# Designed miniproteins, single chains, continued (2), part 39

Each design is a single chain, and the fold is of that chain. pLDDT is the mean over its residues in the fold that is shown.

## One batch from the design tools (miniprotein)

Design m5325
Fold by ESMFold2-Fast:
Structure m5325 (fold): chain A 106 residues (1-106)
Amino acid sequence: MEEVDKLIKEAEEAVKNNDKEKARKSVERIADLMSELTYKYSDPDVSADEKAQIAAEIKRLMDAMDRALSVLEPSEAHELSVRTVGKMLLAMARSVDEELERKKAE
């Protein structure tokens, strides 16, 4: 996905330049994309091959986010990490709820 590669480059640039503002924005954008990918990954109608591709992209984004967080203060890095995990868990829960509602409609 071109968007994944773009976000990884933006994160790497922020780390190289020790740019805390760009690092923060990069983490937020990566978190949003990871939430969307987690929602899709949790969909039972998505093929195993597509899930493998999504998992690989999430891994690459997680690695880029970890690098971007390294230029932030520890307290802020911790808060952003917790928010990211929360967004991913919420996306997963929504996907599960939609599947359960679909089964009830049959």
Scores: mean pLDDT 81

Design m5326
Fold by ESMFold2-Fast:
Structure m5326 (fold): chain A 63 residues (1-63)
Amino acid sequence: SSHFQQGAALARQGRLEEAAALFEQAIKEDPTFVKAWLGLSAVLTRLGQDEKAAEALAKGKEA
């Protein structure tokens, strides 16, 4: 997904809120896209949102 690729690039740049939005867009397009859930979880952890990060990780494992 182009949204996933853009999200990953922004996460590498430390643009975490923008990266999270793009990972959420990728998940909205394909909820079975495990890598997008993992990317969202990683970004949420870096933002200090540990509970939301754990939820995203769990959903990714079920996708």
Scores: mean pLDDT 86

Design m5327
Fold by ESMFold2-Fast:
Structure m5327 (fold): chain A 111 residues (1-111)
Amino acid sequence: VAAGIAALAQNDYAAAVATFQAALAASATAALYNNLGVALANMGAYAQAAAAYLNAVNLDPTDAVAILNLAATLAAMGAAASAAALASAATTAILAGDTAAALALASAAAA
């Protein structure tokens, strides 16, 4: 895990992906899925990044970072105005403390 975070800091995304995937095989956590998503998004693998962020949100629906990263990744995939609108709505829900609404909006953006 620490080695994967160091790889992310040094922009070695392939090494980060390999490290986080190995860690997930031993123990699946929201933080590991979020970190995997960050590495995949930086490599341009947006569909895989979105899946990783969705897994992070499913494990921890209060993870505002994972919810925002999911919304941003969907926007980057060219889901255009709809993804941008859902990202804005998810951000508003997070700020209001409505994690159920934020999760629902992030999941809708993924569909």
Scores: mean pLDDT 68

Design m5328
Fold by ESMFold2-Fast:
Structure m5328 (fold): chain A 65 residues (1-65)
Amino acid sequence: SMRKLAAAGTAAQILGIASGGVRVRVEGDEIEVEFHGVSPAEAAEFRRAMEALARDYGLRLRFYE
């Protein structure tokens, strides 16, 4: 829905800014998350948080590097 897309876009931008070594992009109903220079443990924690957010908003989620 348009509401979910708008909420997801805002949330993704906020998380991207706050997370430092994480880049976030929103395209349609999908959120793309890129990790740059973060440890596997840090990436796993952020991944869990983003999965919860995506589930609540009904979005698709993609992770890479």
Scores: mean pLDDT 68

Design m5329
Fold by ESMFold2-Fast:
Structure m5329 (fold): chain A 99 residues (1-99)
Amino acid sequence: SVENLSDEEIKRTLQAMTPEELKIMLDMSITSKEELDIVGKMLAMNLEYIRDKLIEALKISLLNSQGFRKFYEAVLKHLDSEEKRKLLEEIFKEAGVKL
């Protein structure tokens, strides 16, 4: 499963993904709390490397307001610094997502 990938493999995978592929992963992740937690952790660990791609993925996402809030919270809980929390807020703001 995704949980068995190394941090470096996760980083490479996310960097190789298109915004459209990332969007599909986000939209699918909200169907399961367990999948959402996994994806939230993966993105939290790589937030600075995927910033622009995540903004584009969020803009084209089919998530409703509740889905966006769940996703935001799933990423937020894995962030270990105030700098990364501000980056997440900036990403959602630039994507035009209202929480």
Scores: mean pLDDT 82

Design m5330
Fold by ESMFold2-Fast:
Structure m5330 (fold): chain A 80 residues (1-80)
Amino acid sequence: EEVERRRRELLDKLFDYEAYRWGGQEEKANEILAEILGISVEEVRKLQTDEEIFEKLAERTGIPVEEVRRLRKEAAYRLG
């Protein structure tokens, strides 16, 4: 139950992140990612690769990095 709730929360937030990113609202997207990770927006801007983002999300949420990767792909897919 707790693991399923964390996955749903992460998926919803990743959807918002991808939506703002694709919409050209990069600052808003970075704010969402910073909130998920519990770090500053400045720290988010230093993340240079998707792999770094996945690793940080896995550490913060306790969700395996492979599952985090899948959830982000799912979020992006919902945008087309």
Scores: mean pLDDT 78

Design m5331
Fold by ESMFold2-Fast:
Structure m5331 (fold): chain A 60 residues (1-60)
Amino acid sequence: TRDQQILEITKLASKLQSLLSDDELTKVLQEAGDLAKSSGLSSAKDYLSNKLKEAEKKKS
């Protein structure tokens, strides 16, 4: 459901907040918001998932 996708996006954003600087997080969230408006919540979720993988790999 749409509500489930929003919850998943919120969890991804929270995880990114722990891994990214405030500047990086703000940019990522703005891009995700733009994708949600233009291409839907699934695209925003995929984008955030990819950014989380990048951030985790960079930390490693």
Scores: mean pLDDT 80

Design m5332
Fold by ESMFold2-Fast:
Structure m5332 (fold): chain A 99 residues (1-99)
Amino acid sequence: SEAERKRREERLRWVRELVDEIDPNATGEQRSAALAVAELGEIAGLSEEEIREWIRKVMNAKTQEEQEELLYELARELADRSPELAAILEALEAERAAE
């Protein structure tokens, strides 16, 4: 858990630095999305380069439609790479279908 905490702190710093490099005026929502991409990507086993690419795509999305499309593409990528994330996504989709 000490190693996990340090890894999380390093990831938080790395994401902050990357977001500031792309857009220092990034909104709180954009920063939260970039962090979520990095956290989920790491769980799914994405490389640092793949995570950087996804963060850049999210940060460059100018419309809500572009952001939603990118999130769907990322969700598919994560589900394909992680059985645990696939199970979580299936459970969330079942919850939405029950609404």
Scores: mean pLDDT 75

Design m5333
Fold by ESMFold2-Fast:
Structure m5333 (fold): chain A 85 residues (1-85)
Amino acid sequence: LQQQIDDDVAVALLEIGTAVAVKLPGSPEEKAEFVKRLYDRLKPLLSPEQAAEAYRRIADMLYASGTPELKKLAEELRKEAERLA
């Protein structure tokens, strides 16, 4: 139960943090680095299945932003999701 709660919170933080990051002022590189640090820190708290699904969702958000740097990060996260599945 505690592990499931921690996983759910980590997924929510990753998704909310990504949504906030793409709206913050700053360079596309700074935004990409922020999102990458966020998922790197939260990854140990996620089950492989939850990580794969969360990575797909945040990748979609990053891709929708339209910047080349964020699209590249989205592609990296999609590849990580495929490795976990």
Scores: mean pLDDT 74

Design m5334
Fold by ESMFold2-Fast:
Structure m5334 (fold): chain A 70 residues (1-70)
Amino acid sequence: MMSKEELIEYIEEKLPELSEEAQKALEEVIEGIRKGEDPKEVLEKKGKEAIENEDYDAYFALSEVAKKYE
């Protein structure tokens, strides 16, 4: 299983390739993890928020990160 630190590094490596909306969503995931939140729970919460806001770029980026963490 990927560690929390490895997950953060993976997200940071992907950020330059993503839209501004996806970058913001993933930066919020990193902050949640650093504050002690469970990575899967943070990713699920942010994914639901992205769908509700019709921010599909953020939703797809969050989904790919969630698959990588599994």
Scores: mean pLDDT 81

Design m5335
Fold by ESMFold2-Fast:
Structure m5335 (fold): chain A 107 residues (1-107)
Amino acid sequence: LDEAQKLLDEGIAAYNAKDYETAVELFTKALELAEKEDPNSGLVADALVLLANAYKKLGDYEKAAEYYRKAAEKLEELARREKDPYVKEALENLAEWLRRKADELKK
């Protein structure tokens, strides 16, 4: 996941610089690499949340809502595999929060 993590970090730097278009490109590449390397990695969920945040900043609320929903779905998948009840609850709560964010953007 070194390359996926590196792209994620570069995307975060672009996002903090308010270069949201570059952030989208880097987060999209990070997502593709994370999915190919380990589709069950937390980096997949992280990249989906960061893509949603970047699209929201670009005013693309439909894509932002889509990626928040995809992130929630991924966290729900991870929660189903999780044996630690504390971690499972945290993943479920984060997924619920992301679904609410998506719903708010869709009016």
Scores: mean pLDDT 87

Design m5336
Fold by ESMFold2-Fast:
Structure m5336 (fold): chain A 60 residues (1-60)
Amino acid sequence: MSKEEILEYLKEVLTYVLENNKVKKESLPSIKESIIEAGKENGLSEEQINELIELVDELI
C-alpha cells in the first residue's frame, strides 16, 4: 500500500472502531499515543498523523 492508502485505511478503521465502540475520554491520550506510534511505524508524515489525531478528537 502507498502511504496515502495506509492513511485512508487507518481513517476508515478508526472511524468504524470509535463509532461502534464506547470509548472513554480518559482513553484519549493512550489512543493518540498509539496512533502516533503506528503512523511513525508506517512512515506517515507528521501532517498525516495529525489528520488521524484530529479525526479522533472529532469522534470522541
Scores: mean pLDDT 77

Design m5337
Fold by ESMFold2-Fast:
Structure m5337 (fold): chain A 98 residues (1-98)
Amino acid sequence: DKEKIEEESERNKVVSELLRKLQKEFPNSHFDESVADYLLELARNSNKEELAALLEWLADALGYNELARNAENMSEQELLDEIERLLNRLKELIRQSK
């Protein structure tokens, strides 16, 4: 349980830091294509734990709850590929809503 608590703490910290960075860059903006580009750049420079946290957050936000739950069991490359796919989907949805 101590290892589980530490793992959850690290994940929550990564997500909190990501949200803080997003809020700093886009403090009063709605989610747009530039945010997706920023997240993709961040993902490319992230380790496996950061990628898993990002995928969980992004998948949950987009309604892919099963993908979010499976993020911990994915490889770094699979995480990056799925993040890129979801960010491209998000960009398309934002573009169509404008």
Scores: mean pLDDT 67

Design m5338
Fold by ESMFold2-Fast:
Structure m5338 (fold): chain A 92 residues (1-92)
Amino acid sequence: MDELLAELEALRAETLAYYKELFEKNKEKLSEESQKILEQALATFEAEAQRLADAIRRGELSEEEAREALEALRKGAEEFKELVEKEIEKAS
C-alpha cells in the first residue's frame, strides 16, 4: 500500500508539472473558455486522486482494488494531457 500511495503522489506531481509547463508556455494564446475547461478538468482529476489516497490510507481498499483504481487514474491523467494538447491546438 505504501508503494501505491507513492505511485499515486508521483502521478499527481507529474500531471501537475505537465499542465503547469504547457499552461505557462501557452497562457497568452488560450481563450478564457479553454482556461476554464482545463481548470475544471484539473480540479476533477485532483479530487479523484485525493479520494483514492484517502481510501487507501483508511484501509478501505484491498491491494488489488487500489491498484485497479490507480490504473484508472493513470488513464484519466493521460486523457487530461490529451485535453490540454487539444485546447492548445485550438489556440493555434
Scores: mean pLDDT 84

Design m5339
Fold by ESMFold2-Fast:
Parts: C-alpha cells; structure tokens; sequence
Structure m5339 (fold): chain A 88 residues (1-88)
C-alpha cells in the first residue's frame, strides 16, 4: 500500500509543481503550502479512491504531494515543515 501512496503523491505533485513555482515568486511558504494543498486535495482524493486508498492513506498522500511540490519550487524541508505546522 505504501507504493500506491507514493505513486499518487508523485503524480499529483507533478501536476501542482507549476503552481507552487509561480506562487513561490511572491508568497510566503505558508501561503504556498495552503494554496497548493487546496489545489492538490481533490486530485489526491480522486486518484486515491480509484486505487483503493483509505482516508488516512489519502491524507498521507496529500501531505507528501504538497511537500514534494514545494521542494521542487525551491523550498527547504525546514521551510516546508514549518509551513505545514502553521497551516494545521
């Protein structure tokens, strides 16, 4: 099941990377995290449900997809972790 979580996260991250890169030019890490999460959530849910992921696994895939997208946009892991904590 972890492999399916990773696949869903990767596929969704690829779709939201352009958004994350654009937002990173003018917005804080927290604002980028929240906006990317908002855009990624319906995509992760659809793909996760299609692949038989539980609600908890869908949530894990969403967090991973957003993290990967922000890393691709140039944010450090420390900045992403801080943004995720503030957005919670």
Amino acid sequence: MQEEIDRVAREVAEEVVPLAKELAKTKSPVEVYEEVKRRAEPLVRRLGEERGLSEEEIEAALHRAVTEALRAAGFSQEEIDAAAREAA
Scores: mean pLDDT 84

Design m5340
Fold by ESMFold2-Fast:
Formats: sequence, C-alpha cells, structure tokens
Structure m5340 (fold): chain A 75 residues (1-75)
Amino acid sequence: SMKDLIKYALKLFGKVMEKLDDPELRQEGAELANEIIENPSFDKILEAMDRLAARASPEVKAEIQKAKTELEKRR
C-alpha cells in the first residue's frame, strides 16, 4: 500500500540522515525531515534525498542513490 511505501521511505531517509557527516547538511536534513513528518509523501521524500545528494560527498551521495534505487524498486 502507499502508506507502507511511505513508512519504508521514511525508514530509508532516516538511514540516509545517519550517514550525513557535514554539520550544515545534517541541519538541512533535519529541517526537511520535519517538513516530511507534517505532511508525508513519497515524492517529497525522494526530493529531499535529491537535495541532500546534490551537496553530499561522493561516498554519502552513493549511499543516497542506493536508498533511492531501493525505493523505486518498491514503487
């Protein structure tokens, strides 16, 4: 169901947040997480991941891309 997909996406977003090593990027991620919690949607979670990936190190960007691929497979 869409609700289960959103719950899984939130779980993967949380794992992405744990991998962020830049303090400014961690703050941006926390702000995005608050927006998602208030009105969760699958597309908003993917958009948040893309915004974080754009500013992330290559290693963290690869982890985010892996999470996005996993979510798209379950779509």
Scores: mean pLDDT 81

Design m5341
Fold by ESMFold2-Fast:
Structure m5341 (fold): chain A 59 residues (1-59)
Amino acid sequence: MVRITATKDIKGDGPGILDMKEGEEVEGELVAERDGFLLVRIDGQIKMVGSDAVEVEEV
């Protein structure tokens, strides 16, 4: 399990993209890292987020 903390506001415009406000935290499973983004399973759904916009901590 990882905790993902947004370092800035993240605005998604499509399904499967993670929306977060600066300072918001979510926990999930890290599925993959690719080309500057992360895939994380949250509540059974796989979401994408830019790796430059978040901090990741193992929990």
Scores: mean pLDDT 78

Design m5342
Fold by ESMFold2-Fast:
Structure m5342 (fold): chain A 90 residues (1-90)
Amino acid sequence: SAEEKYKKFLEYLDIVEESLKRAEKEINEETDPKKLERIKVELQTMEIRLDYLLKEAQEVLPQSYTEELNKRVEELRKRIEELLKKIEEK
């Protein structure tokens, strides 16, 4: 069902959100430039993955569900951008 597909997209976004919480902690504690560069690449990869996720959702879900997912994806993108900025400021 559309609701079951929607739940799977939400579960993936929950995993991304938890990954971002861990990344924020690592960025705050880490001073090694090589490790910070790895985190930066992981964050950039998450942005690309979120773009593909939203495109897939638009193909398989009703518009109402995709509007809610888009809202959450935009919040996650903003958080990724804030974390990328923190890395650049180190």
Scores: mean pLDDT 86

Design m5343
Fold by ESMFold2-Fast:
Structure m5343 (fold): chain A 93 residues (1-93)
Amino acid sequence: EELFKVLQDASEIVLETVDMLEAGEPLEKVTEKFIKRFKELVEKYNLSPEQAIAIVNLLFDLAIRHYRSQGKDDLAAKLEEIKKKVIEELKKL
């Protein structure tokens, strides 16, 4: 039950991130907002750094693969950049 709620909340943050990127919001602003919201999720559910990194890897890899399959290469590249920066921040926890 807890894992399902974590994945659902994390998925919502990823979907909002995609919506912001498709709306043309600056990559830096979108990345900062994602990091802030995801850190709040980590604190709310008392996730370990390893659990947090695993969730980011899973959800971003699924999203990147999905958007590349649709020919949205620019969006996929932006998601890869956000994923990289998020993982770097989570490794500092």
Scores: mean pLDDT 86

Design m5344
Fold by ESMFold2-Fast:
Structure m5344 (fold): chain A 75 residues (1-75)
Amino acid sequence: MLKEKIRELIEEAIEYLEKGDLDKAKEKLVEAQQLLDQSPEVEENLVEALKVGMEGLAAELEPKEIAERVRKALE
């Protein structure tokens, strides 16, 4: 269940990034990070997706670029 919710939050963040809504995208990624902290043994692709999303936001990359990197990590 936690893995599914983390994935859903990351997918929602991708949608907000594609719409250019950085505030909501960050909110969803922060919520996903809080759940990940409760269960560090989640799938590697979820960990990488969250990491590249948060790093992209911190580096102030273009929202669509962050969305593409996160989607690639989820593959």
Scores: mean pLDDT 80

Design m5345
Fold by ESMFold2-Fast:
Structure m5345 (fold): chain A 81 residues (1-81)
Amino acid sequence: SDEEIRERWIKELEKFRESLLEEMEKNNVPQEVQEEIEKIFEETLKKLRDPSKSLEEQEKAALEGIKRASLLHHKALKELA
């Protein structure tokens, strides 16, 4: 069902968030960057739970959130080098 698909995306996003936060802490990423990335996850999860959005729009939001978080983390690592 569509509900099962959404639940899977939410669980996958939450798992990715936990993994990324652990990596950021390990790599001494600045707190301000960690907070920005956490906000991206929070906003993405909010979009996934928005009943006005189509399943396709929710999937796109999940993928966009993951990409944005990953790119910010990667940028932070380069700036720390």
Scores: mean pLDDT 83

Design m5346
Fold by ESMFold2-Fast:
Structure m5346 (fold): chain A 123 residues (1-123)
Amino acid sequence: NTLNTLKEKIKNREGNPVLIAEQLKNIAIKNAELYVKTGDLQYLNTAFDSIKSLFELAIKLVDDENLYEDLQVAVDNAYEVLDFLVDLGIPDDLLNKHLSVPYMRLQLLLLNNPKYRHLLTYT
C-alpha cells in the first residue's frame, strides 16, 4: 500500500518531502480522475486521503524553518490538488467535510509564523 507507506514516512520525518508531495499529488489526481470515469466512491475516498496526507506533510514541515523550500512545495502541491478537485466539480459540502479541518489547521500554523504568512490562501 503506497499511500500507507507515504503516511508512515510523513509521521517519522523520513524521505524527501518534495518527492513525497509529488507522489501524494499524483495519487490524488489519478484517483479523482478514476472516480469521474467510474463513479466508484472508493477512488474519491483515496483521493481525499491522499490530499489530507499532503496537508499533514505541510503541517509537519512548519516545525522546521530550514525546510522552508520543502514546505512551499508541499503547500503548492496541496493547493493544486484542491483546485483540481474543485475544477472537477466535486461539491463544496463534500470538500469541506473531508478537508476543512486539515486545511484550517495549516492556515492557522502559517498565520502564526510571520515568515510563512505569504503561503496563506486569500481566495
Scores: mean pLDDT 87

Design m5347
Fold by ESMFold2-Fast:
Structure m5347 (fold): chain A 55 residues (1-55)
Amino acid sequence: MLDEIKEKVENIDFSNPEEKKKTGEEVEKAIREHKLSAEEQMEVYLTLAEKEKAA
């Protein structure tokens, strides 16, 4: 699951506000649903931050 979440984040268009919002919500729900560890959550959030910064 972690790899799927990271790949999804890396492939979204962060320049689109709606897509960015939906992906953020989807990632948060997936983290809660799959009970990702603190380390795994940090990897997802770092990937999100890097992609958002690049947009």
Scores: mean pLDDT 72

Design m5348
Fold by ESMFold2-Fast:
Structure m5348 (fold): chain A 82 residues (1-82)
Amino acid sequence: MRILVVTDGGGAERGRSSLPLADLVIGVGRGGNEVAREARELGVPAIETEKSLEEAIEEAKRLAEETGGTAILFTSSKIEIL
């Protein structure tokens, strides 16, 4: 399972480009939540969260561990495997 944690700005742009590879999207902040809505319209499960980025990262890591998958963080400055 490939879980994308998507934030605002460049994170939203990079996350949007990776939607075809996503099994789940967790959107954080305004731009991240916009990408999560787009994912849902494309048939990809998505969560819009008002939690902190730290809490969203920990949730994604836990889901990746439970599924034997990978969590990937998309921010304005980087793409990071969690």
Scores: mean pLDDT 83

Design m5349
Fold by ESMFold2-Fast:
Structure m5349 (fold): chain A 63 residues (1-63)
Amino acid sequence: KLEKLREAAKQGNLAAVAKYLTDEDPEVRAEAVRALGKLGATFAVERMLEDPDPLVREAAREA
């Protein structure tokens, strides 16, 4: 999962990265929001600040 996410992020593929924002694994969602933040997708970062998991919220704050 994480390798495919990082690959999509390196390619600048926002749609491919964004699909991981709804993953059941909070670690995957945290990596996805960090990658989207680097790509300038501020809307995704803003939404993830309200995620129920503190790990995901921390990743959004770092983005």
Scores: mean pLDDT 77

Design m5350
Fold by ESMFold2-Fast:
Structure m5350 (fold): chain A 58 residues (1-58)
Amino acid sequence: GLSEEELRRIAEGAREAALSLGIEASLEQAYKAVKRVLEEGKEPTPANVVNEIRRLVE
C-alpha cells in the first residue's frame, strides 16, 4: 500500500494536472479519486487519477 505522504503527493499532483485541463476539484475529491484508482487495481498515474477526478465532478 501507499504511505499517507505518497497518497497526499499523488492527490496534489493529480489535482494540479486536472486544473491545467480546466477541471476544478477539491483536495478531498482528489484523494477519493486516488483511492478509487487503487481499488480498481490500476497504477495511480496522473492520467488515471485525473480520469477518476473527471468522473467524480461530472
Scores: mean pLDDT 82

Design m5351
Fold by ESMFold2-Fast:
Structure m5351 (fold): chain A 79 residues (1-79)
Amino acid sequence: SIEKIDLFVLSLINKNYQLALKAFEEIPKEDLPKLQEALEKARPAIEEVGDPKVLEIVKLVLEGRYDEAKELLKKLAAE
């Protein structure tokens, strides 16, 4: 769902890891390539945030390491 992808990207930019995790878990597996495309398009905004935790999540997703991205999101959401 584009709506869930947009919510995920916006949540990461705002460093709302709880909302980012919720949005990420609701993205259908078939839409993960669309998530990667959305993150590439949002790269200037993500780089402006400059947060190492946000950058690591984005890197994991772009590398197709979705399980590792989810585990990192869970850890950050629990802080």
Scores: mean pLDDT 86

Design m5352
Fold by ESMFold2-Fast:
Structure m5352 (fold): chain A 87 residues (1-87)
Amino acid sequence: SMREKMIEVLREALRELLALALAETDPEVRAQYVHAGVGVQEAINAVEAGEDPKEIIETLEKRLGEFDAEARAVLERTIRELRELYE
């Protein structure tokens, strides 16, 4: 289903962000990866709650301004993958 595919994409992004945080030695960059991971987990929770997929993607896009370039790049790729699920 669409929901299952969205959760797969989001869980993969969460795993990537947490792995990057664990490998990162700069505490400010590490904090950005953790913060982005929280945003992805909130998106997973919204998908599981049955919220509109388009609204979930829009919420993630609006949050891009909260993150530095490194964490933002991961989220931008994740958003592109989520949008491709509709095409």
Scores: mean pLDDT 85

Design m5353
Fold by ESMFold2-Fast:
Structure m5353 (fold): chain A 96 residues (1-96)
Amino acid sequence: EETEKLKKEVEEEIERNEKEVEELRKRAEELKKKGHPLADTALALVESAERAIEEARRKLKEGTLESVEEAKELAQGAEEGVKRAREVIEEGEKSL
């Protein structure tokens, strides 16, 4: 029951990060189309966040308390990665 509650919280965190990273990927690809020097950095940060989200999903699927706790840590890391990617993308967009 406690594991199921934590699993639901982590699922919601992952879903939020997935929506944000999808948005950021599209924006980073726009920077790349325009030849912006920050485009490669933005894409690398987006790809790093995508990998963290995928690993969080994998750990969540394992279904043990330990794996769900690991998924929560990975989801938090992905949220930080999303924030960093957004900052780089916004800086790039301001200079277009």
Scores: mean pLDDT 85

Design m5354
Fold by ESMFold2-Fast:
Structure m5354 (fold): chain A 63 residues (1-63)
Amino acid sequence: SMEGLEIIEELAKKYGLSPETLINSIKTLLTVFSEEQVKALLQKEFGLSEEEATLIVETAKSL
């Protein structure tokens, strides 16, 4: 199964970002929005499933 870090790396490549920048952006969003709001935003902006959004949020929180 695809791990959260692999999803972050593929999204970063697709959108012209570094993985570190994407991780730090998710962490910043988590300081001002609820986890559910951050997941919804990631689904909307990147076309992710709920499962994928959950996985990358948990990955960013673990780093």
Scores: mean pLDDT 83

Design m5355
Fold by ESMFold2-Fast:
Structure m5355 (fold): chain A 78 residues (1-78)
Amino acid sequence: SSSEELEKQLEKIEEILEKNPRLSPFDLGVLQVSIASLITVAKKLNDEKLIKRGEELSDRLLEIEKEVEREQAEKKAK
């Protein structure tokens, strides 16, 4: 089903975020677009569970982006 395929794509993104602490700003940007697209599909399917999961992944990605920006700023200060 479309919901099952979407859930699998969200699981893959979650695994990428968990296993790859060396994500570049480019990789983070690609993941941001992917997550936004999957949330849009979940909304069209009216699947509240998948919408929530996608939004939680989007929030997690935003926190990772903030950490990367902070690390880059600290490297310039050293």
Scores: mean pLDDT 80

Design m5356
Fold by ESMFold2-Fast:
Structure m5356 (fold): chain A 87 residues (1-87)
Amino acid sequence: MSPLEKEILRLLEELKELAEEVPSPKLREYLLDGIEGIERAIKEKDYEKALLQVETLRWVVEKLLPPELAKRFLEVLERIEELIKKM
Protein backbone atom coordinates (compact mmCIF):
# COMPACT_ATOMS: atom_id res chain seq x y z
CA MET A 1 0.00 0.00 0.00
CA SER A 2 1.41 3.41 -0.99
CA PRO A 3 2.13 6.17 1.60
CA LEU A 4 -0.59 8.31 -0.07
CA GLU A 5 -3.16 5.48 0.22
CA LYS A 6 -2.28 4.99 3.92
CA GLU A 7 -2.76 8.73 4.62
CA ILE A 8 -6.12 8.74 2.75
CA LEU A 9 -7.30 5.72 4.81
CA ARG A 10 -6.18 7.48 8.03
CA LEU A 11 -8.20 10.60 7.05
CA LEU A 12 -11.24 8.41 6.26
CA GLU A 13 -11.02 7.01 9.83
CA GLU A 14 -10.96 10.65 11.08
CA LEU A 15 -14.17 11.28 9.06
CA LYS A 16 -15.80 8.21 10.67
CA GLU A 17 -15.03 9.68 14.12
CA LEU A 18 -16.57 13.02 13.07
CA ALA A 19 -19.66 11.18 11.71
CA GLU A 20 -20.26 9.71 15.20
CA GLU A 21 -20.76 13.33 16.43
CA VAL A 22 -23.74 13.79 14.03
CA PRO A 23 -26.98 13.93 16.11
CA SER A 24 -29.27 12.46 13.39
CA PRO A 25 -28.95 8.63 13.31
CA LYS A 26 -30.12 8.47 9.66
CA LEU A 27 -27.68 11.19 8.52
CA ARG A 28 -24.87 9.55 10.54
CA GLU A 29 -25.57 6.19 8.81
CA TYR A 30 -25.64 7.90 5.39
CA LEU A 31 -22.28 9.61 6.06
CA LEU A 32 -20.68 6.39 7.35
CA ASP A 33 -21.91 4.49 4.25
CA GLY A 34 -20.47 7.24 2.03
CA ILE A 35 -17.10 7.13 3.83
CA GLU A 36 -16.99 3.32 3.46
CA GLY A 37 -17.78 3.76 -0.26
CA ILE A 38 -14.80 6.11 -0.67
CA GLU A 39 -12.56 3.63 1.23
CA ARG A 40 -13.68 0.78 -1.08
CA ALA A 41 -13.07 2.90 -4.22
CA ILE A 42 -9.54 3.79 -3.00
CA LYS A 43 -8.72 0.12 -2.28
CA GLU A 44 -10.05 -0.83 -5.76
CA LYS A 45 -7.98 2.05 -7.30
CA ASP A 46 -11.17 3.58 -8.75
CA TYR A 47 -10.05 7.15 -8.10
CA GLU A 48 -12.72 8.69 -10.38
CA LYS A 49 -15.45 7.01 -8.28
CA ALA A 50 -13.68 8.06 -5.06
CA LEU A 51 -13.64 11.73 -6.19
CA LEU A 52 -17.34 11.61 -7.15
CA GLN A 53 -18.19 10.19 -3.71
CA VAL A 54 -16.09 12.92 -1.98
CA GLU A 55 -18.06 15.59 -3.93
CA THR A 56 -21.38 13.96 -2.92
CA LEU A 57 -20.40 13.94 0.79
CA ARG A 58 -19.16 17.57 0.51
CA TRP A 59 -22.61 18.64 -0.74
CA VAL A 60 -24.47 16.73 2.01
CA VAL A 61 -22.13 18.11 4.72
CA GLU A 62 -22.49 21.73 3.50
CA LYS A 63 -26.32 21.50 3.40
CA LEU A 64 -27.19 19.32 6.41
CA LEU A 65 -24.53 19.49 9.16
CA PRO A 66 -24.20 22.13 11.90
CA PRO A 67 -21.62 24.81 10.89
CA GLU A 68 -18.79 23.82 13.28
CA LEU A 69 -19.05 20.10 12.44
CA ALA A 70 -19.44 20.91 8.71
CA LYS A 71 -16.20 22.96 8.79
CA ARG A 72 -14.25 20.07 10.38
CA PHE A 73 -15.67 17.55 7.85
CA LEU A 74 -14.93 19.84 4.87
CA GLU A 75 -11.29 20.38 5.95
CA VAL A 76 -10.71 16.59 6.07
CA LEU A 77 -12.62 15.99 2.77
CA GLU A 78 -10.52 18.69 1.03
CA ARG A 79 -7.30 16.99 2.19
CA ILE A 80 -8.58 13.57 1.01
CA GLU A 81 -9.50 15.04 -2.42
CA GLU A 82 -6.04 16.61 -2.85
CA LEU A 83 -4.31 13.32 -1.95
CA ILE A 84 -6.50 11.31 -4.38
CA LYS A 85 -5.60 13.79 -7.18
CA LYS A 86 -1.89 13.02 -6.50
CA MET A 87 -2.47 9.27 -7.11
Scores: mean pLDDT 86

Design m5357
Fold by ESMFold2-Fast:
Structure m5357 (fold): chain A 74 residues (1-74)
Amino acid sequence: MVPEKLTEEQKKLAEEIYKKIKEKIEKEGKEVGDVILDMAVEMENEEDEEKRYAIEYALLEYGKELRKKEGKLE
């Protein structure tokens, strides 16, 4: 975690994106890979650098959580 890289606004945005990813997968039954790919495309098309950071951070944190949950790294 690098708090100095994120403003309070970016932290809230990243948290919101993270929850949205979880909702799409857990509540809507979307494929994990499809949701991550869609968010990655959104990140690449984002012109605001601060929003890009928030999306990238949310994707990274969700990816870490998934691997930990499935025990693939541990």
Scores: mean pLDDT 71

Design m5358
Fold by ESMFold2-Fast:
Structure m5358 (fold): chain A 78 residues (1-78)
Amino acid sequence: MDPETIEKLKEKYGVIEIKEAKLEDIDFSRIAAVVLLNEDTAVVILADGTGYIVRGKENVEKLLEYAKKHNIPVYELE
């Protein structure tokens, strides 16, 4: 991920740190927001400000389904 995208995530969404993660390593019960970068990449923001980069269209679709079911806000980077 490029530095400009990381800066936008920190400034606009209050992300403190960003890490690469597998979907299975994310505690879904702590998800505060999801930010879509494109159809195969999203950033999951936890309540403590930790950001996780999730890759793969199937993984992103699973995140969006969970967010919709639990009324978690989904944003798109402009």
Scores: mean pLDDT 79

Design m5359
Fold by ESMFold2-Fast:
Structure m5359 (fold): chain A 75 residues (1-75)
Amino acid sequence: RKEKAERLRRAAEELYAAGKIGERGRRVLLGAAKQVEAGTPDEEVLELVEKATRALGLEPEVAELVIEAVREALE
């Protein structure tokens, strides 16, 4: 859990610093990290992230980057 959450935080900061995601995408990744630390099941975390990227209206390319970062962190 802790290691997966730290991977998500690292991905959020690195992707944001590189300009690949904006503040909304960064918040989605940080929210996923909190869910992982709270013990939310990996599948539920992915569902929440997919819903959040749609609800926030992230561009498809940005949404794909965010979702992929979550999948990589959860394996």
Scores: mean pLDDT 81

